Designed miniproteins, single chains. Designs and how they scored, part 43

Each design is a single chain, and the fold is of that chain. pLDDT is the mean over its residues in the fold that is shown.

## One batch from the design tools (miniprotein)

Design m1571
Fold by ESMFold2-Fast:
Structure m1571 (fold): chain A 127 residues (1-127)
Amino acid sequence: SPPIKLTQSGGGTFLEGGSVTLTNKVSGVDISSYKIGWFQLKPGASSPEILGYIDVKTGEVTLVPEYQGRVTLSADVSKSTAYMTMSNLKVEDTGTYYSALVEENENGQPLGYPVFGEGVEVTVVAR
């Protein structure tokens, strides 16, 4: 079988108050069989923090409370791609963003993240 690979894009430098869409192109598996998680590694942090995840089959999204209303997660099964759009960008949104496959228990609860993308850097500069 081909290896599972998550290919991330959409990073760069953005202005405060703007928006960004990050992409995760999934290969080696059917994306509709997975939840896709999104993580931020803040500058100087030792480990990424979860922002949220999407159930690709149902379209159900779970976001941490501080990103509700500002982050949108979506997926396009025909393109095997997941998306995170972040609006009203803040300087504090600067960091490396990772996407991952979510491993679940029989009740649909996250147990771990067996495959991560390589990450993309997002820099937000003040106006």
Scores: mean pLDDT 87

Design m1572
Fold by ESMFold2-Fast:
Structure m1572 (fold): chain A 80 residues (1-80)
Amino acid sequence: KKEELDRNYEAGLAAATTPLQREFLEELYKLFKEYGIDEVEFDAPPVTSDADAEAQVRAMVEKLRKIIEDYKKELENLLK
């Protein structure tokens, strides 16, 4: 449910200790909220482990955003 996404996001923010972790969670939250993905667990941000994870997370967010945008565009064409 949408309330669950908001709750999990707040929990993730509370657990985040660096600006990068917060930035990642904020971008992820925007993506999920925009596309109606409302059941995501923010137990522990991926970037809490190491620098390689930080780079991978940034790449994942960018790639995921593009994939979602592509699907959204396709749906718009199919519906109208």
Scores: mean pLDDT 62

Design m1573
Fold by ESMFold2-Fast:
Structure m1573 (fold): chain A 56 residues (1-56)
Amino acid sequence: MDEVYKKLSKEQQEKIEELKKKAEDPNLTEEEVEEIQKEMAELVEKIYETEDLRSD
C-alpha cells in the first residue's frame, strides 16, 4: 500500500500521478526514467518534510 500517496493532497497526488505516467512511457530511455524517478523522490521527500511523516 502506498501510505505516502494516501496522505497526499489531491494536488500532490496529481503531480505524482503525472510523473508515474511519464515513467511508464515506453519511448523513454533509462536515463529519462531515472530523471523522472529522481523528481518523484524529491517530491516525496518534500512531502515527508512538510507532513512530518518521516521520523528520526
Scores: mean pLDDT 69

Design m1574
Fold by ESMFold2-Fast:
Structure m1574 (fold): chain A 60 residues (1-60)
Amino acid sequence: LSEEEKKLAEEIAKLRAELLKSEGVEPDEKEILKNSLEFVKEKGLEAGKLYLETLKEALK
């Protein structure tokens, strides 16, 4: 993974963890990061950026 892909996956994982906490669920941060890295690797940067924007909107 490039540094841009890694940074995107880390940001996605952070927001996913925050979303779970807002729902009253304690997140498995390591599992979420692993899944987020896999998502960006498989789906690419544009799909990852779209997912990140969706998570940002869900947290508003």
Scores: mean pLDDT 81

Design m1575
Fold by ESMFold2-Fast:
Structure m1575 (fold): chain A 101 residues (1-101)
Amino acid sequence: MQIIVTHGDEESRLEVAKEAVKEGRALIDASPYPASPEVKELIKKALEAAGVSEEMKELIMQIANTGDAAEVRALLGRLQELLAREGVEEGEGVSGDPSAL
């Protein structure tokens, strides 16, 4: 991905934000459920430092707070959808195949 920021402070902040989201996700995947209070605090701090949206913070906190692996899978799916939505500006490709059989 091409970074269009020209200010070093903004560039460093964007990298920290990406790293924080990545670390939060990795901690959730690597930790036993429910996540320990220490892991939850680290996730909160990482998300606040990253400046992620409220919806993303809520999803990650729900993942950290759940005790059910199936719920974690569902919440991870939602998180992936939010990440994809943020990247969706190009629009979908048209299949070009009519339903005429």
Scores: mean pLDDT 55

Design m1576
Fold by ESMFold2-Fast:
Structure m1576 (fold): chain A 58 residues (1-58)
Amino acid sequence: GVLARATAPVPKLSEDELELREGDLVEVLEEVDETHWLVRNLATGRVGLVPKSHLEPI
């Protein structure tokens, strides 16, 4: 899959969202809509929606 890094802390604001810390590495699983990607945190294995504006592809 495509790898990305969180460029800023991401808060969990709803049940379908994933909390990330700055520098967390994620695998992009699906582009859900124009603003959010479904990702897996590589350190925790947790899956959820993250704003793509907070992710930088690597």
Scores: mean pLDDT 82

Design m1577
Fold by ESMFold2-Fast:
Parts: sequence; structure tokens; C-alpha cells
Structure m1577 (fold): chain A 74 residues (1-74)
Amino acid sequence: SPLVEELRRLVEHLEAWLAAHPDQVTPFQRRVLAFAREAVERADQLSPAQIENLVETLRLVAESLHRRHGVPLP
């Protein structure tokens, strides 16, 4: 699924940044990222609409980190 692959790429990108810069990621963003990681692992149990919603949420997290800390966009 293109949506699952997009979600996986966003999760991997943000997890790499969290590992390198743990102080730059808010507690809320960490919770969203952890939920999205579990969603990637259980993607067969989620609807396409649920996956699309997570992709949009992680795009907003990535944009927020880009604006505040110069994090590269995925």
C-alpha cells in the first residue's frame, strides 16, 4: 500500500531525528510517533482512512519540527 509505505518513511525519518535530538521533540510528538510506529507494525488491522489520518498527522509533526528546529523534511 502506498499509504503504508509513506507512513513507514515518515516514522523512520522522525524516529531517526528523535534518536539524534531527543530534546527537540515534544512529549505529545513522541506519543504520536510511538502510536504511528505501532500502526506501521499493525497496518493490516487498520483501515486506509486511519492510515491516511496518521500520515497527515505525522506530516504536521515533520513541518512543525522543520519550522522550529530546521529538521529536514522527508
Scores: mean pLDDT 83

Design m1578
Fold by ESMFold2-Fast:
Structure m1578 (fold): chain A 64 residues (1-64)
Amino acid sequence: MVGELYEAVQDYTATAPDELSLAKGERLLVLEEVDAERVRAVSLETGAVGLVPKSYLRPAAEVA
């Protein structure tokens, strides 16, 4: 099951056309895991969909 809320832990610069550039603190909805190191996500700031490294994301679970 996908659609989990995540947050970028640091800035990331896209190195391929199918990747997303991230700013630290940017929130993303993870749609699916593509492989062990990457996920497909949608940026809640821009609405763009692309691949991001899992190591740059942390779960942004509810505060309560």
Scores: mean pLDDT 76

Design m1579
Fold by ESMFold2-Fast:
Structure m1579 (fold): chain A 61 residues (1-61)
Amino acid sequence: SGQDEYDRLQGEFVRAVINRDDDRLDELYRRARERAERGDQRFKRFVDRMDLYRQMRAMQA
């Protein structure tokens, strides 16, 4: 279901943030953005949260 997919992706995101795994974060961002573009508002909010994280990472270089 969409909820199970969302929960799994959120868990993977948290793990990737802890591990500072930029390649995994890029993959998760792409997957979340694809679903957000298809109209899923949960994934749109998730993309917005990931965008904030990416901005913070860019500021730290």
Scores: mean pLDDT 79

Design m1580
Fold by ESMFold2-Fast:
Structure m1580 (fold): chain A 71 residues (1-71)
Amino acid sequence: SKEEEELERAVKAIQRAADLLNAGKLTLQHLIDVVKNLKEEGVSDEVLKKAIERVTNLTDEQKQELLEVLK
């Protein structure tokens, strides 16, 4: 479905940014920008929340910062 395709795309984008953050190559602001860009592209807040929850290698505090973008 479109929602499943959007979820997979969002997970891949956020996961890549999270991996680069953990490698010291990006900042948390770059992850926030990735989430904002996905939202501007028309990915729903519901799908983005599910994507953020599925991403590995982020702390609970970092996930909360990303979720605040969706308010």
Scores: mean pLDDT 86

Design m1581
Fold by ESMFold2-Fast:
Structure m1581 (fold): chain A 92 residues (1-92)
Amino acid sequence: MDQLRQQLEQLVAELEARGIKVEVEVDGNRVTIVVESDDVTKLIGGALSAIGLGFEGVKVEVKIEGNRLTVVIEAENEEAALQAAIRVLSGV
């Protein structure tokens, strides 16, 4: 669990260092991710990763509005939700 949270925090910091704005809210088995980037291809990458998680049985909602990607993940438990969040951000 703590390792997944640290990996998530490292991904957020790496994306922010690249000029991408990232907000992540963790609430048990639910994670909300908001990504803002002037490079829309980064948003598409994150969205495709989230869609892929849907095929693996994770409940995901994806929305792209302008230069903002919003992904809401609801998994069976917090570990699964954090793993899914890492997958989404790794696609950005």
Scores: mean pLDDT 83

Design m1582
Fold by ESMFold2-Fast:
Structure m1582 (fold): chain A 86 residues (1-86)
Amino acid sequence: MESLAELLLRLAEEALRLAREALAAAEAGRPDRALLLEAEVTLGLALIVLGVARLLGAEVPEEALRLLEEAQRLLEEARRVIEELG
């Protein structure tokens, strides 16, 4: 059965993938609001699971933390690009 560490990695990887796609769409001048929302929700869920894992004293992979930080950074950039598009 999937561990909390495996779930965190999977959610972090998915959040990063969605964040990259959302940024690429925004930079192409074709922002996808549904994709941006999906990326934000996935990141939010990953952060909740991370909080629960830490509360339970479970091991948190450094790779998951790195992926989540990158996903958050890319989503902030995507929002900035969308704001600049008007």
Scores: mean pLDDT 85

Design m1583
Fold by ESMFold2-Fast:
Structure m1583 (fold): chain A 70 residues (1-70)
Amino acid sequence: SRIDELIKELIKYRKNPDLKLTPEEQASLKARLEPELAEFDLPVDVSKITTKTQALNLELTIELRRELRR
């Protein structure tokens, strides 16, 4: 499942929790996730997401919300 894949990625990045997103990755994340955040009423400022671990945690939160609505 997507949730399982995200958990595996989080475990992989645990050795480098401060690994930063590039500006291009952050812009891509904002474009992808802002409509999902609006759909799930999540009060998250994507501009504050600066690390890969933070990005993965946000994606996991969205996927968990999606599963709970099914």
Scores: mean pLDDT 79

Design m1584
Fold by ESMFold2-Fast:
Structure m1584 (fold): chain A 61 residues (1-61)
Amino acid sequence: SSREQELRREAMRELDKRVDAILAQSKAEGLSRDETLDRIGAANQAVADELRRRLEELERE
């Protein structure tokens, strides 16, 4: 559906924003590569989980 496509686009935009913020913080605070990647992984998982919940909610409507 068009709403599903919009939710997926919104999730991608949110992920881009979170990754950009993590990279900026990593540079500012001198985080290790591993710590930076762990934070990016956590952001990916959080966005994916939120998108899944929203899509499941849409399917129940």
Scores: mean pLDDT 87

Design m1586
Fold by ESMFold2-Fast:
Structure m1586 (fold): chain A 74 residues (1-74)
Amino acid sequence: SAAQREADLRAGLERIAKLYQEWVERGRKEGLTDEQLDALRQAVIEAVNRLLDGKPFDEVLAELERRVEEIFAA
């Protein structure tokens, strides 16, 4: 239903927001640069936009986690 899709979208957005907070905290503790932290913010914004465009949460999360690991390895 449309109501279920809206609820799933909200839950996905809340999970990404929580993960972003955790990644920023981890990144600051590990000494990520301001440029790396900005790249992290941009990756999260792109993931949010993909969810809003109706992409499956699992697909969006998998791509976001891959990009986050690349940023941390830079």
Scores: mean pLDDT 88

Design m1587
Fold by ESMFold2-Fast:
Structure m1587 (fold): chain A 72 residues (1-72)
Amino acid sequence: MRFPLPADPALRREVAERLVKLADETGSANLYAAAGQVYLDLGEKEKAEQYFRKALEIDPNNEFAKELLDEI
């Protein structure tokens, strides 16, 4: 498997929601970007874009969020 993410779609969504909650609590751009990546893997591009944009609001130099946002 290319990604260290659970294969279970329900568990993937749970992980994304937990990453968002943790990002809200910590203010971590990387955690918002990680949540966006999980939503993108679920095919939820609109939610992924929202979280990548939020990551870039916190850290405009976050290459991970910037690269993935450009894909959307």
Scores: mean pLDDT 78

Design m1588
Fold by ESMFold2-Fast:
Structure m1588 (fold): chain A 87 residues (1-87)
Amino acid sequence: SPLEEIIKLLEETLEKVKKEKDPEKVFKIEAQMYMEIFELLSEEEQKKFVEIVRESVRETRAKNPNASPIELTIERLKLTIEKLREE
């Protein structure tokens, strides 16, 4: 199952994002992570992953309406990891 590798990539990305102050660098780090995750997934698994990410985006925005882009990315990555571990 690619699940363990995906969780590892998300956790490594979270630690990198926590150390960054530049939103542009955070965007590049996150984009690279998504490219690597999608290469590990079948078409059906990609659809499921996108839905989990979409739910994480919605929930983090609702809870943190005034958060910065970096703060939203950190909270979204945490929630995505949590949701995937529940699978």
Scores: mean pLDDT 85

Design m1589
Fold by ESMFold2-Fast:
Structure m1589 (fold): chain A 68 residues (1-68)
Amino acid sequence: MEEVEKKKEELIEKAEELSDEEIQEKMNEIAKMMREAGLSRDEIAAELRKIQSKITEIKGRHIPLFID
């Protein structure tokens, strides 16, 4: 979980500089780490949606991200 929190913070800090494709890639990395840490699919989806919401605020527009 510590590694997941670090990746989330890095993504949020850099979100303004990142393309939608780079954000999707980082979101996929975070999802993989959470899955390996034993989180449920519902918990992973909830965390990814929180990150997506924060990134949307930073960029001032909706980011179309795919969350499984």
Scores: mean pLDDT 77

Design m1591
Fold by ESMFold2-Fast:
Structure m1591 (fold): chain A 68 residues (1-68)
Amino acid sequence: SELLEEAILLVRENESKLSDEVLEKVREVLEKGGKTKDSEKAIKEIIEIVKPENPELAKKLEELLKKA
């Protein structure tokens, strides 16, 4: 899914601002999301994971989801 690929790129661009624990949780969501083809659900889970450490990234992911 192009939407999921764009979400991955946004997370990568902000990798230095995220803890290893948050990045690992995002990786787990992406593995599950890729298998189920539920890109919207995967992105929503990523938003919740990222929001406490990087609310700006969470907002960018929310805007990406609105384009879907």
Scores: mean pLDDT 78

Design m1592
Fold by ESMFold2-Fast:
Formats: sequence, structure tokens, C-alpha cells
Structure m1592 (fold): chain A 73 residues (1-73)
Amino acid sequence: MEEVIERAAEAARAAARALAERGEVPESAAEEAERYARAVAEKALSDPEKAEEAKKKAEEAAREAERRAAELR
């Protein structure tokens, strides 16, 4: 369970980190993206009845974070 949350957070952090490496955003933005993705996934997975739906939502949240990071140009 937490492994899914951590993967979503890592994906968001990696996307923001790539932008920071290019000088597009500060390194702190990568930390914010990670925390955001993790919080969203944690809230979704806090309800066991919706855990299965939450796994797909966690992946979607990671993709959305990547897209939002790109929009910050």
C-alpha cells in the first residue's frame, strides 16, 4: 500500500526535479510536487473500500503532476 504512495510521490518528484535541473523551477518545487502527490495518494488509500480505485488514481495523480509541472513554463 505505502509502496504505491511512494511510487506516485517519486514520479512527481522526478518530473519536477527534471524541470529544476533545467533551471525551469527551483529545487523546492520538486519537494512540493512530491508532498502533494503523496498527500493525494494517502487520502485516497485511507478508505480500504476504495483502495483499488485509489491505486489507479495515484498513477493518474502522478501523470497530472507531470503535466502541471510542464505548464509552469
Scores: mean pLDDT 68

Design m1593
Fold by ESMFold2-Fast:
Structure m1593 (fold): chain A 70 residues (1-70)
Amino acid sequence: MSEEEIIEELKKRLEELGLSEEDAEEAARMIVEGVKNGKEHLAGARLILEYGLSPEEVTELIKRAKEMMK
């Protein structure tokens, strides 16, 4: 799966969680970049602080991104 396809899948889930299209795209890119660079813990903290996502939602999003990036 391409990086853009992964971003679109995460964006859809983030929009379902109540983020705007713009915020969902930024958050999706942040997740993918965090996973790529082994900085998923930092990306997760930013998602909680900047977008109001729960730790459980962030954990599921990061897990989904890791599975799609295999």
Scores: mean pLDDT 83

Design m1594
Fold by ESMFold2-Fast:
Structure m1594 (fold): chain A 72 residues (1-72)
Amino acid sequence: ADALEKEMRELFEKARQAVKNGDKEEAIKLAREGVRLAFEAALQIPDEKQSTELLRNANEEALKILKEAAEI
């Protein structure tokens, strides 16, 4: 789980950089990949509360990135 969570955080960081660079398509692509990794990480977490919190936080971060990308 930790490795997937690290990769997820790196993808969201790259997505935020893509927004700053004006690259709307890259930002959307990276945000989608981040959410996909969040689901993969959640499947490896046996604690239902922890897996739900990870998914909620990942979806909220992706929505923020998508909203900023829409302004490009």
Scores: mean pLDDT 83

Design m1595
Fold by ESMFold2-Fast:
Order: structure tokens, then sequence, then C-alpha cells
Structure m1595 (fold): chain A 67 residues (1-67)
């Protein structure tokens, strides 16, 4: 679990650095990695979702905690 959070924080850092540098390819890659890690964290925490709204809320809560 801790390892996934560490990777998520590093991916968010890379995304911010890429955005600041105007490196849109690196930003796109980092955003894809962030999405993958968030999904993996949700699965690891044993979260279950019934709707898109629940997924969005859980996704944002996890991202806010990591960022």
Amino acid sequence: MEELWKKLKEAVKRAKEAEAAGDWDALDAAQREIGRLIRQIIETEGLTWDSAEERGLAHMAILNEAA
C-alpha cells in the first residue's frame, strides 16, 4: 500500500514538472500512470463502486490525499 502511494506522489510530481516545462508528451504519460495507480490503490483498499459518481468521488478523494 505505502509503495503505491509513494509511486502516485512521484507520478503527480512528474506531471507537475512536465506541465511547468511544457512537455506535453511527458505530462500525458504521467497522467496515464496516475490513473493506473489510483485504480490499483482503490482495488488494494478493497473499495467497491456502484456508479460513476461513486468512482469519481473515490478517485478524487485518493488523489487529494496523495497530492
Scores: mean pLDDT 70

Design m1596
Fold by ESMFold2-Fast:
Formats: C-alpha cells, structure tokens, sequence
Structure m1596 (fold): chain A 83 residues (1-83)
C-alpha cells in the first residue's frame, strides 16, 4: 500500500518536473518520501526528499529546498544506522 502510493507520487513528480512545474514536482516527491518513510524504507525516503529539495530549489523556494535537503541527510544517516 505505502510503496504503491510512493511509486505513484514518484511518477507524478517526474512528469511535472519534465513539464517545468517544479513546485508541483517537489510536492509529489515529498509525498513519495513520506510514503517510503512510513514503509520504513529510509534510503528511498532520503532519495525522494533529495529530489524534492532540488525541485523546490528550481522553483525558487530556497527555504523549503533547504528543509528537504536536511530531511534527506537525516534519513540517509538513519538508513546507515539500521546495519
């Protein structure tokens, strides 16, 4: 369930990014990250928070971009701690 939701939002994020709608792309990448986080897949959560950060940066929303960069770093470290 959560993985299927994450994959749908990942696909939508990629489609909106290709259309140049970076803010909407960032929103979908954020929702994918949240769904992977809820599923306990911290590596995929971090990857999608990173994509959200880049999308928001391209949209000119530097504050939101930095917040998701920090969230990506947090979940990257959390994924490493599970081994």
Amino acid sequence: MQIEIAEEHEKLGEEYEKKGDYRTAGRHYTLAGLAYQAAGNYKKAAEHYRKASRAYEKAGDLGTAKAYENMAKYYEEKAKELE
Scores: mean pLDDT 86

Design m1597
Fold by ESMFold2-Fast:
Structure m1597 (fold): chain A 66 residues (1-66)
Amino acid sequence: SGIEEAKKLLEEALKSSNPEVRAAAKELLELIEQGDIEGAKEAAEKLLSSPNPEVRELAEKVLELL
């Protein structure tokens, strides 16, 4: 499912050397694990405004999967 793919993507992002990417991944993964899919979508939409291109790419990918 898209949710399982999003979780896998976020688990990989937690291993990033970039602390902003790890923080974004942790936030989104926690929401998904709590079953708050709408909250995860809202958080990802806000992350699309990040100045960090890796964070924006992660958010875009997660939104496509949810």
Scores: mean pLDDT 88

Design m1598
Fold by ESMFold2-Fast:
Structure m1598 (fold): chain A 74 residues (1-74)
Amino acid sequence: SAGEEEARELRRKGLEAFHAGDYEEAARYFEEAIKLAPEGSPIRAESLALLGRAYEELGDHERAAALLAEADRL
């Protein structure tokens, strides 16, 4: 679907930012990917887990834990 393809591209950009150490930029890309990804899709679960990892790097451990738990339910 168009939403899934757009989410996949946003996840790719988020991963590039994450690997560059720009965790705030990575989080923004992963948040947009989650908004466009279909509910229950692997791309949504992956994007939730990656957003959790970005928040962990930013020191927001509570938000990170919640996002990782949500990803694990899918």
Scores: mean pLDDT 86

Design m1599
Fold by ESMFold2-Fast:
Order: structure tokens, then C-alpha cells, then sequence
Structure m1599 (fold): chain A 67 residues (1-67)
């Protein structure tokens, strides 16, 4: 299963709880996708109203995305 793709679909559907879980699984299964998954996880957390956590993950994603 492509957890990153499943998370993106859940995010588009407004299912922020499922999106969060899929992005967390994407990080766990595919460490090379961590930067992308953290960026989407930040969006899901924003949808859940968890703005502080959203900002923290957005910063982490930016640090991992080179140039």
C-alpha cells in the first residue's frame, strides 16, 4: 500500500484523522519519504486545528528538503 498516496486522498476528502495516520505510516515504512510525509502531516494537523504541531512538522519538512 502507498501510504503517502492514501494520506493525500484522505486529506482531499477532509478526513484529517485518517490522513494523519497514513502520513505517519508513510514515514515509518518509507524513511526516504519523510520530508514529503511531514509536509502533508503538517497540513492534516492544521485541518485538525493543531496549529502548533502543524508548524513544528512544517519546519522539520523544510529542513529535510534540500535546496
Amino acid sequence: MDYLEQGKKALQAGDYESAKKYFEQAIEKNPELKAQALAYLSQALSGLGKYDESEEYSIQASKLQAS
Scores: mean pLDDT 80

Design m1600
Fold by ESMFold2-Fast:
Structure m1600 (fold): chain A 84 residues (1-84)
Amino acid sequence: MEEKIQKIKELLDRALELVEPHATPEEIERFRKLYDEILKAVEAGDVPRALELLDELYSLAMRVATPEQRLEIARIFAEIRELL
């Protein structure tokens, strides 16, 4: 459980690092809120809720990301889904 949460956290941190230079302060705040909610859902064992929140965060990340970053974002989120 703890190792899984840590891996998800590292992947979410990587996604944030990629989008942060292109995001507004409001988009960064929304990303961080969804990030925290995903981790809480994973800790609670609520996989359906974690997947729902992950899809919302993915949509946000894809809107903010440059075209070149979208493939990397898609890979990061696919890896998080595999861990859930």
Scores: mean pLDDT 85

Design m1601
Fold by ESMFold2-Fast:
Structure m1601 (fold): chain A 68 residues (1-68)
Amino acid sequence: MSEEEKLAEETLKYIEEAIEKAKKEGNDDTVSYLELLKRIVEQELKKGELTKEGVEKAKKFVDEVLKS
């Protein structure tokens, strides 16, 4: 597995954990935003277009959404 693929897998797991947390809290808007982000990351990984910068931005978005 490439370094970029490993980073993507860790990021997808991070997003999934955030989705489950938001679901338990009943925050439907947060769930929708995180599910959209997950789809974007999965699509970029599938195309081989995922960048380290893109992964970092995704993680930051998750952190900001969860702090709200």
Scores: mean pLDDT 78

Design m1602
Fold by ESMFold2-Fast:
Structure m1602 (fold): chain A 70 residues (1-70)
Amino acid sequence: MKTPEELIEENAKRLYELINEGKVSEEEAKELEKKLSEVVDMWYNGAPEEEIKKKAEEVKKEIEELEKKS
C-alpha cells in the first residue's frame, strides 16, 4: 500500500495533469485543490496515518472518476 506522502503527491500530480489537459472544470479543480490542501495540512500537523490515508483515498477516487470521463 502507498504511504500518505505518496498518495498526496500522486493526487496533486494527477489533478494538475487533468487541469492542464482541460479535462476538469474550474469548479471541480477548486474543490479538489481544497481537499488536497486539507490532506496536506493533516499530514504536516501529524494526524494519524489512517485518517490521512482515508482522506487521500477519497480524493484519489474523485480524480479517477474524472480521468475515466475523458
Scores: mean pLDDT 78

Design m1603
Fold by ESMFold2-Fast:
Structure m1603 (fold): chain A 120 residues (1-120)
Amino acid sequence: MITLTESGGGTFAVGSSATLSVKMTGDLSKVISVGWWRQAPGKGQEFVAVITRKGKKGYADSVKGRATISYDAAKKTSYLNLSNLQPEDTATYYGVVVTLGSNGIGPAFIEGAGTELTVV
């Protein structure tokens, strides 16, 4: 079983930067991507950023130009840097791993417990 541990949340000033991290443990052999989703109070989950096993990166339009995602294979950790933080970035941020599907089951999405980021 894959376990995700997020860190880097807290309270940040408008216009500052935050770096969030998600560390993965367990069997990573079938992991095809690691990324970030967020849920603001009273809203549904929204996509933020992803990095694939092949190094391809994707970003939501809401964070494009101020978000950077990276992956450190030695540390088994993905990092999300968010610059120029705005009040609308206030959310719980979740690391999400997508694994390769098998035997009629599509890709599995594994989500961590999340880390809360508040912008004031």
Scores: mean pLDDT 84

Design m1604
Fold by ESMFold2-Fast:
Structure m1604 (fold): chain A 64 residues (1-64)
Amino acid sequence: EGAAVAAGLAEAAAQAARSQGAELDLRSPRVVSAATAAAIEAAARAFAAGSAGARSVAVGLRVA
């Protein structure tokens, strides 16, 4: 599952964005639940929309 993984990635991505205006790349080789994938993708979209300086956002997740 990994709801905690989704939360952790979202926090790390937000922190990186604030600190350095970095790209967000949430590609994962692991299969996750649809709910976890949706949460991660929502966080990535929120990061891109809220970050005027964001250069790119890439999300590639496998859903079980």
Scores: mean pLDDT 54

Design m1605
Fold by ESMFold2-Fast:
Structure m1605 (fold): chain A 61 residues (1-61)
Amino acid sequence: SAREAMAAAAERVLAGEMSFEEFVRAWWPNEPGVVAEFLSLPKEEQEKAVRTVLLTLREQA
């Protein structure tokens, strides 16, 4: 499912196997404003956001 694929991608980002830009562009391909805002955040805040997404996806499993 898309949810499972997104969770796997989020885990790869947190493991350093995928960039934050690659992740956000893959899952918000038609949202250039969202992508730009996310990539303007400090790396620490980008990591926190991806961890929050992963936790949310796991809670809905």
Scores: mean pLDDT 81

Design m1606
Fold by ESMFold2-Fast:
Structure m1606 (fold): chain A 56 residues (1-56)
Amino acid sequence: MEGDARSRSDEAVQAIADATGAPLDEVKEASDRFGGEGAVQKAAELGGGTGYPVAA
């Protein structure tokens, strides 16, 4: 797919995974199944909110 929106969504998923410490694949799968909210919920559950902040 050539849509920039798709690439940005993927970057957001990776940022969430990195910030929470959750596995990227799990967060991406949750995003694909439940949308952005699902990705955030899954990342919080798996990472417990403990992760490295995304710094630029």
Scores: mean pLDDT 65

Design m1607
Fold by ESMFold2-Fast:
Parts: C-alpha cells; structure tokens; sequence
Structure m1607 (fold): chain A 87 residues (1-87)
C-alpha cells in the first residue's frame, strides 16, 4: 500500500485546500494509491514536505512550486502519476 505526500507553497483558503485534497484523492484512486496527504503552506514547501513525510511514514513525497490554482492542480496530477510509475 503506497502513501503519497504532497506539499504546495500557496496561500489557500480552507475551501481551496479541501478542493485540492479531493482532486488529489480522486487522481490517486485512478492509480491504486489509497492514502494521500496534501498540505498548503505560505512558507517553504520542501520543509513542510519533510515534516509531513516524517510524521506520516509516506512512501513518496512531492514539493510543488508556487503558482496559480490551475498550475497547482497540474502539479498534483503529475505527482500522482510519477508516484504510481516509481514502483
């Protein structure tokens, strides 16, 4: 069972974070990934990712660059696809 962690540098509302989480979970299900964590931070996405991976025992981790909500969604889709291909 593969666990995926995604951190994004973005100043997001709780509703936007919830939407991105739902999107990530739906994308992950297409590839047989059942456990996904998505976190948004106004600071460094890499530092946030390192903390999440340590706390959750995640198998795969991706830090996404800052961008528009559209670019973040594309980044999430790519991260899910790469996690699925990396095993």
Amino acid sequence: KKKLAIAVQADLTPEEIAELYRFAVEEAKKYGLEDVIVAATGGDARETLERIMAASDADYGYALPPGSLEEIREGIAKAVEEAAKSS
Scores: mean pLDDT 79

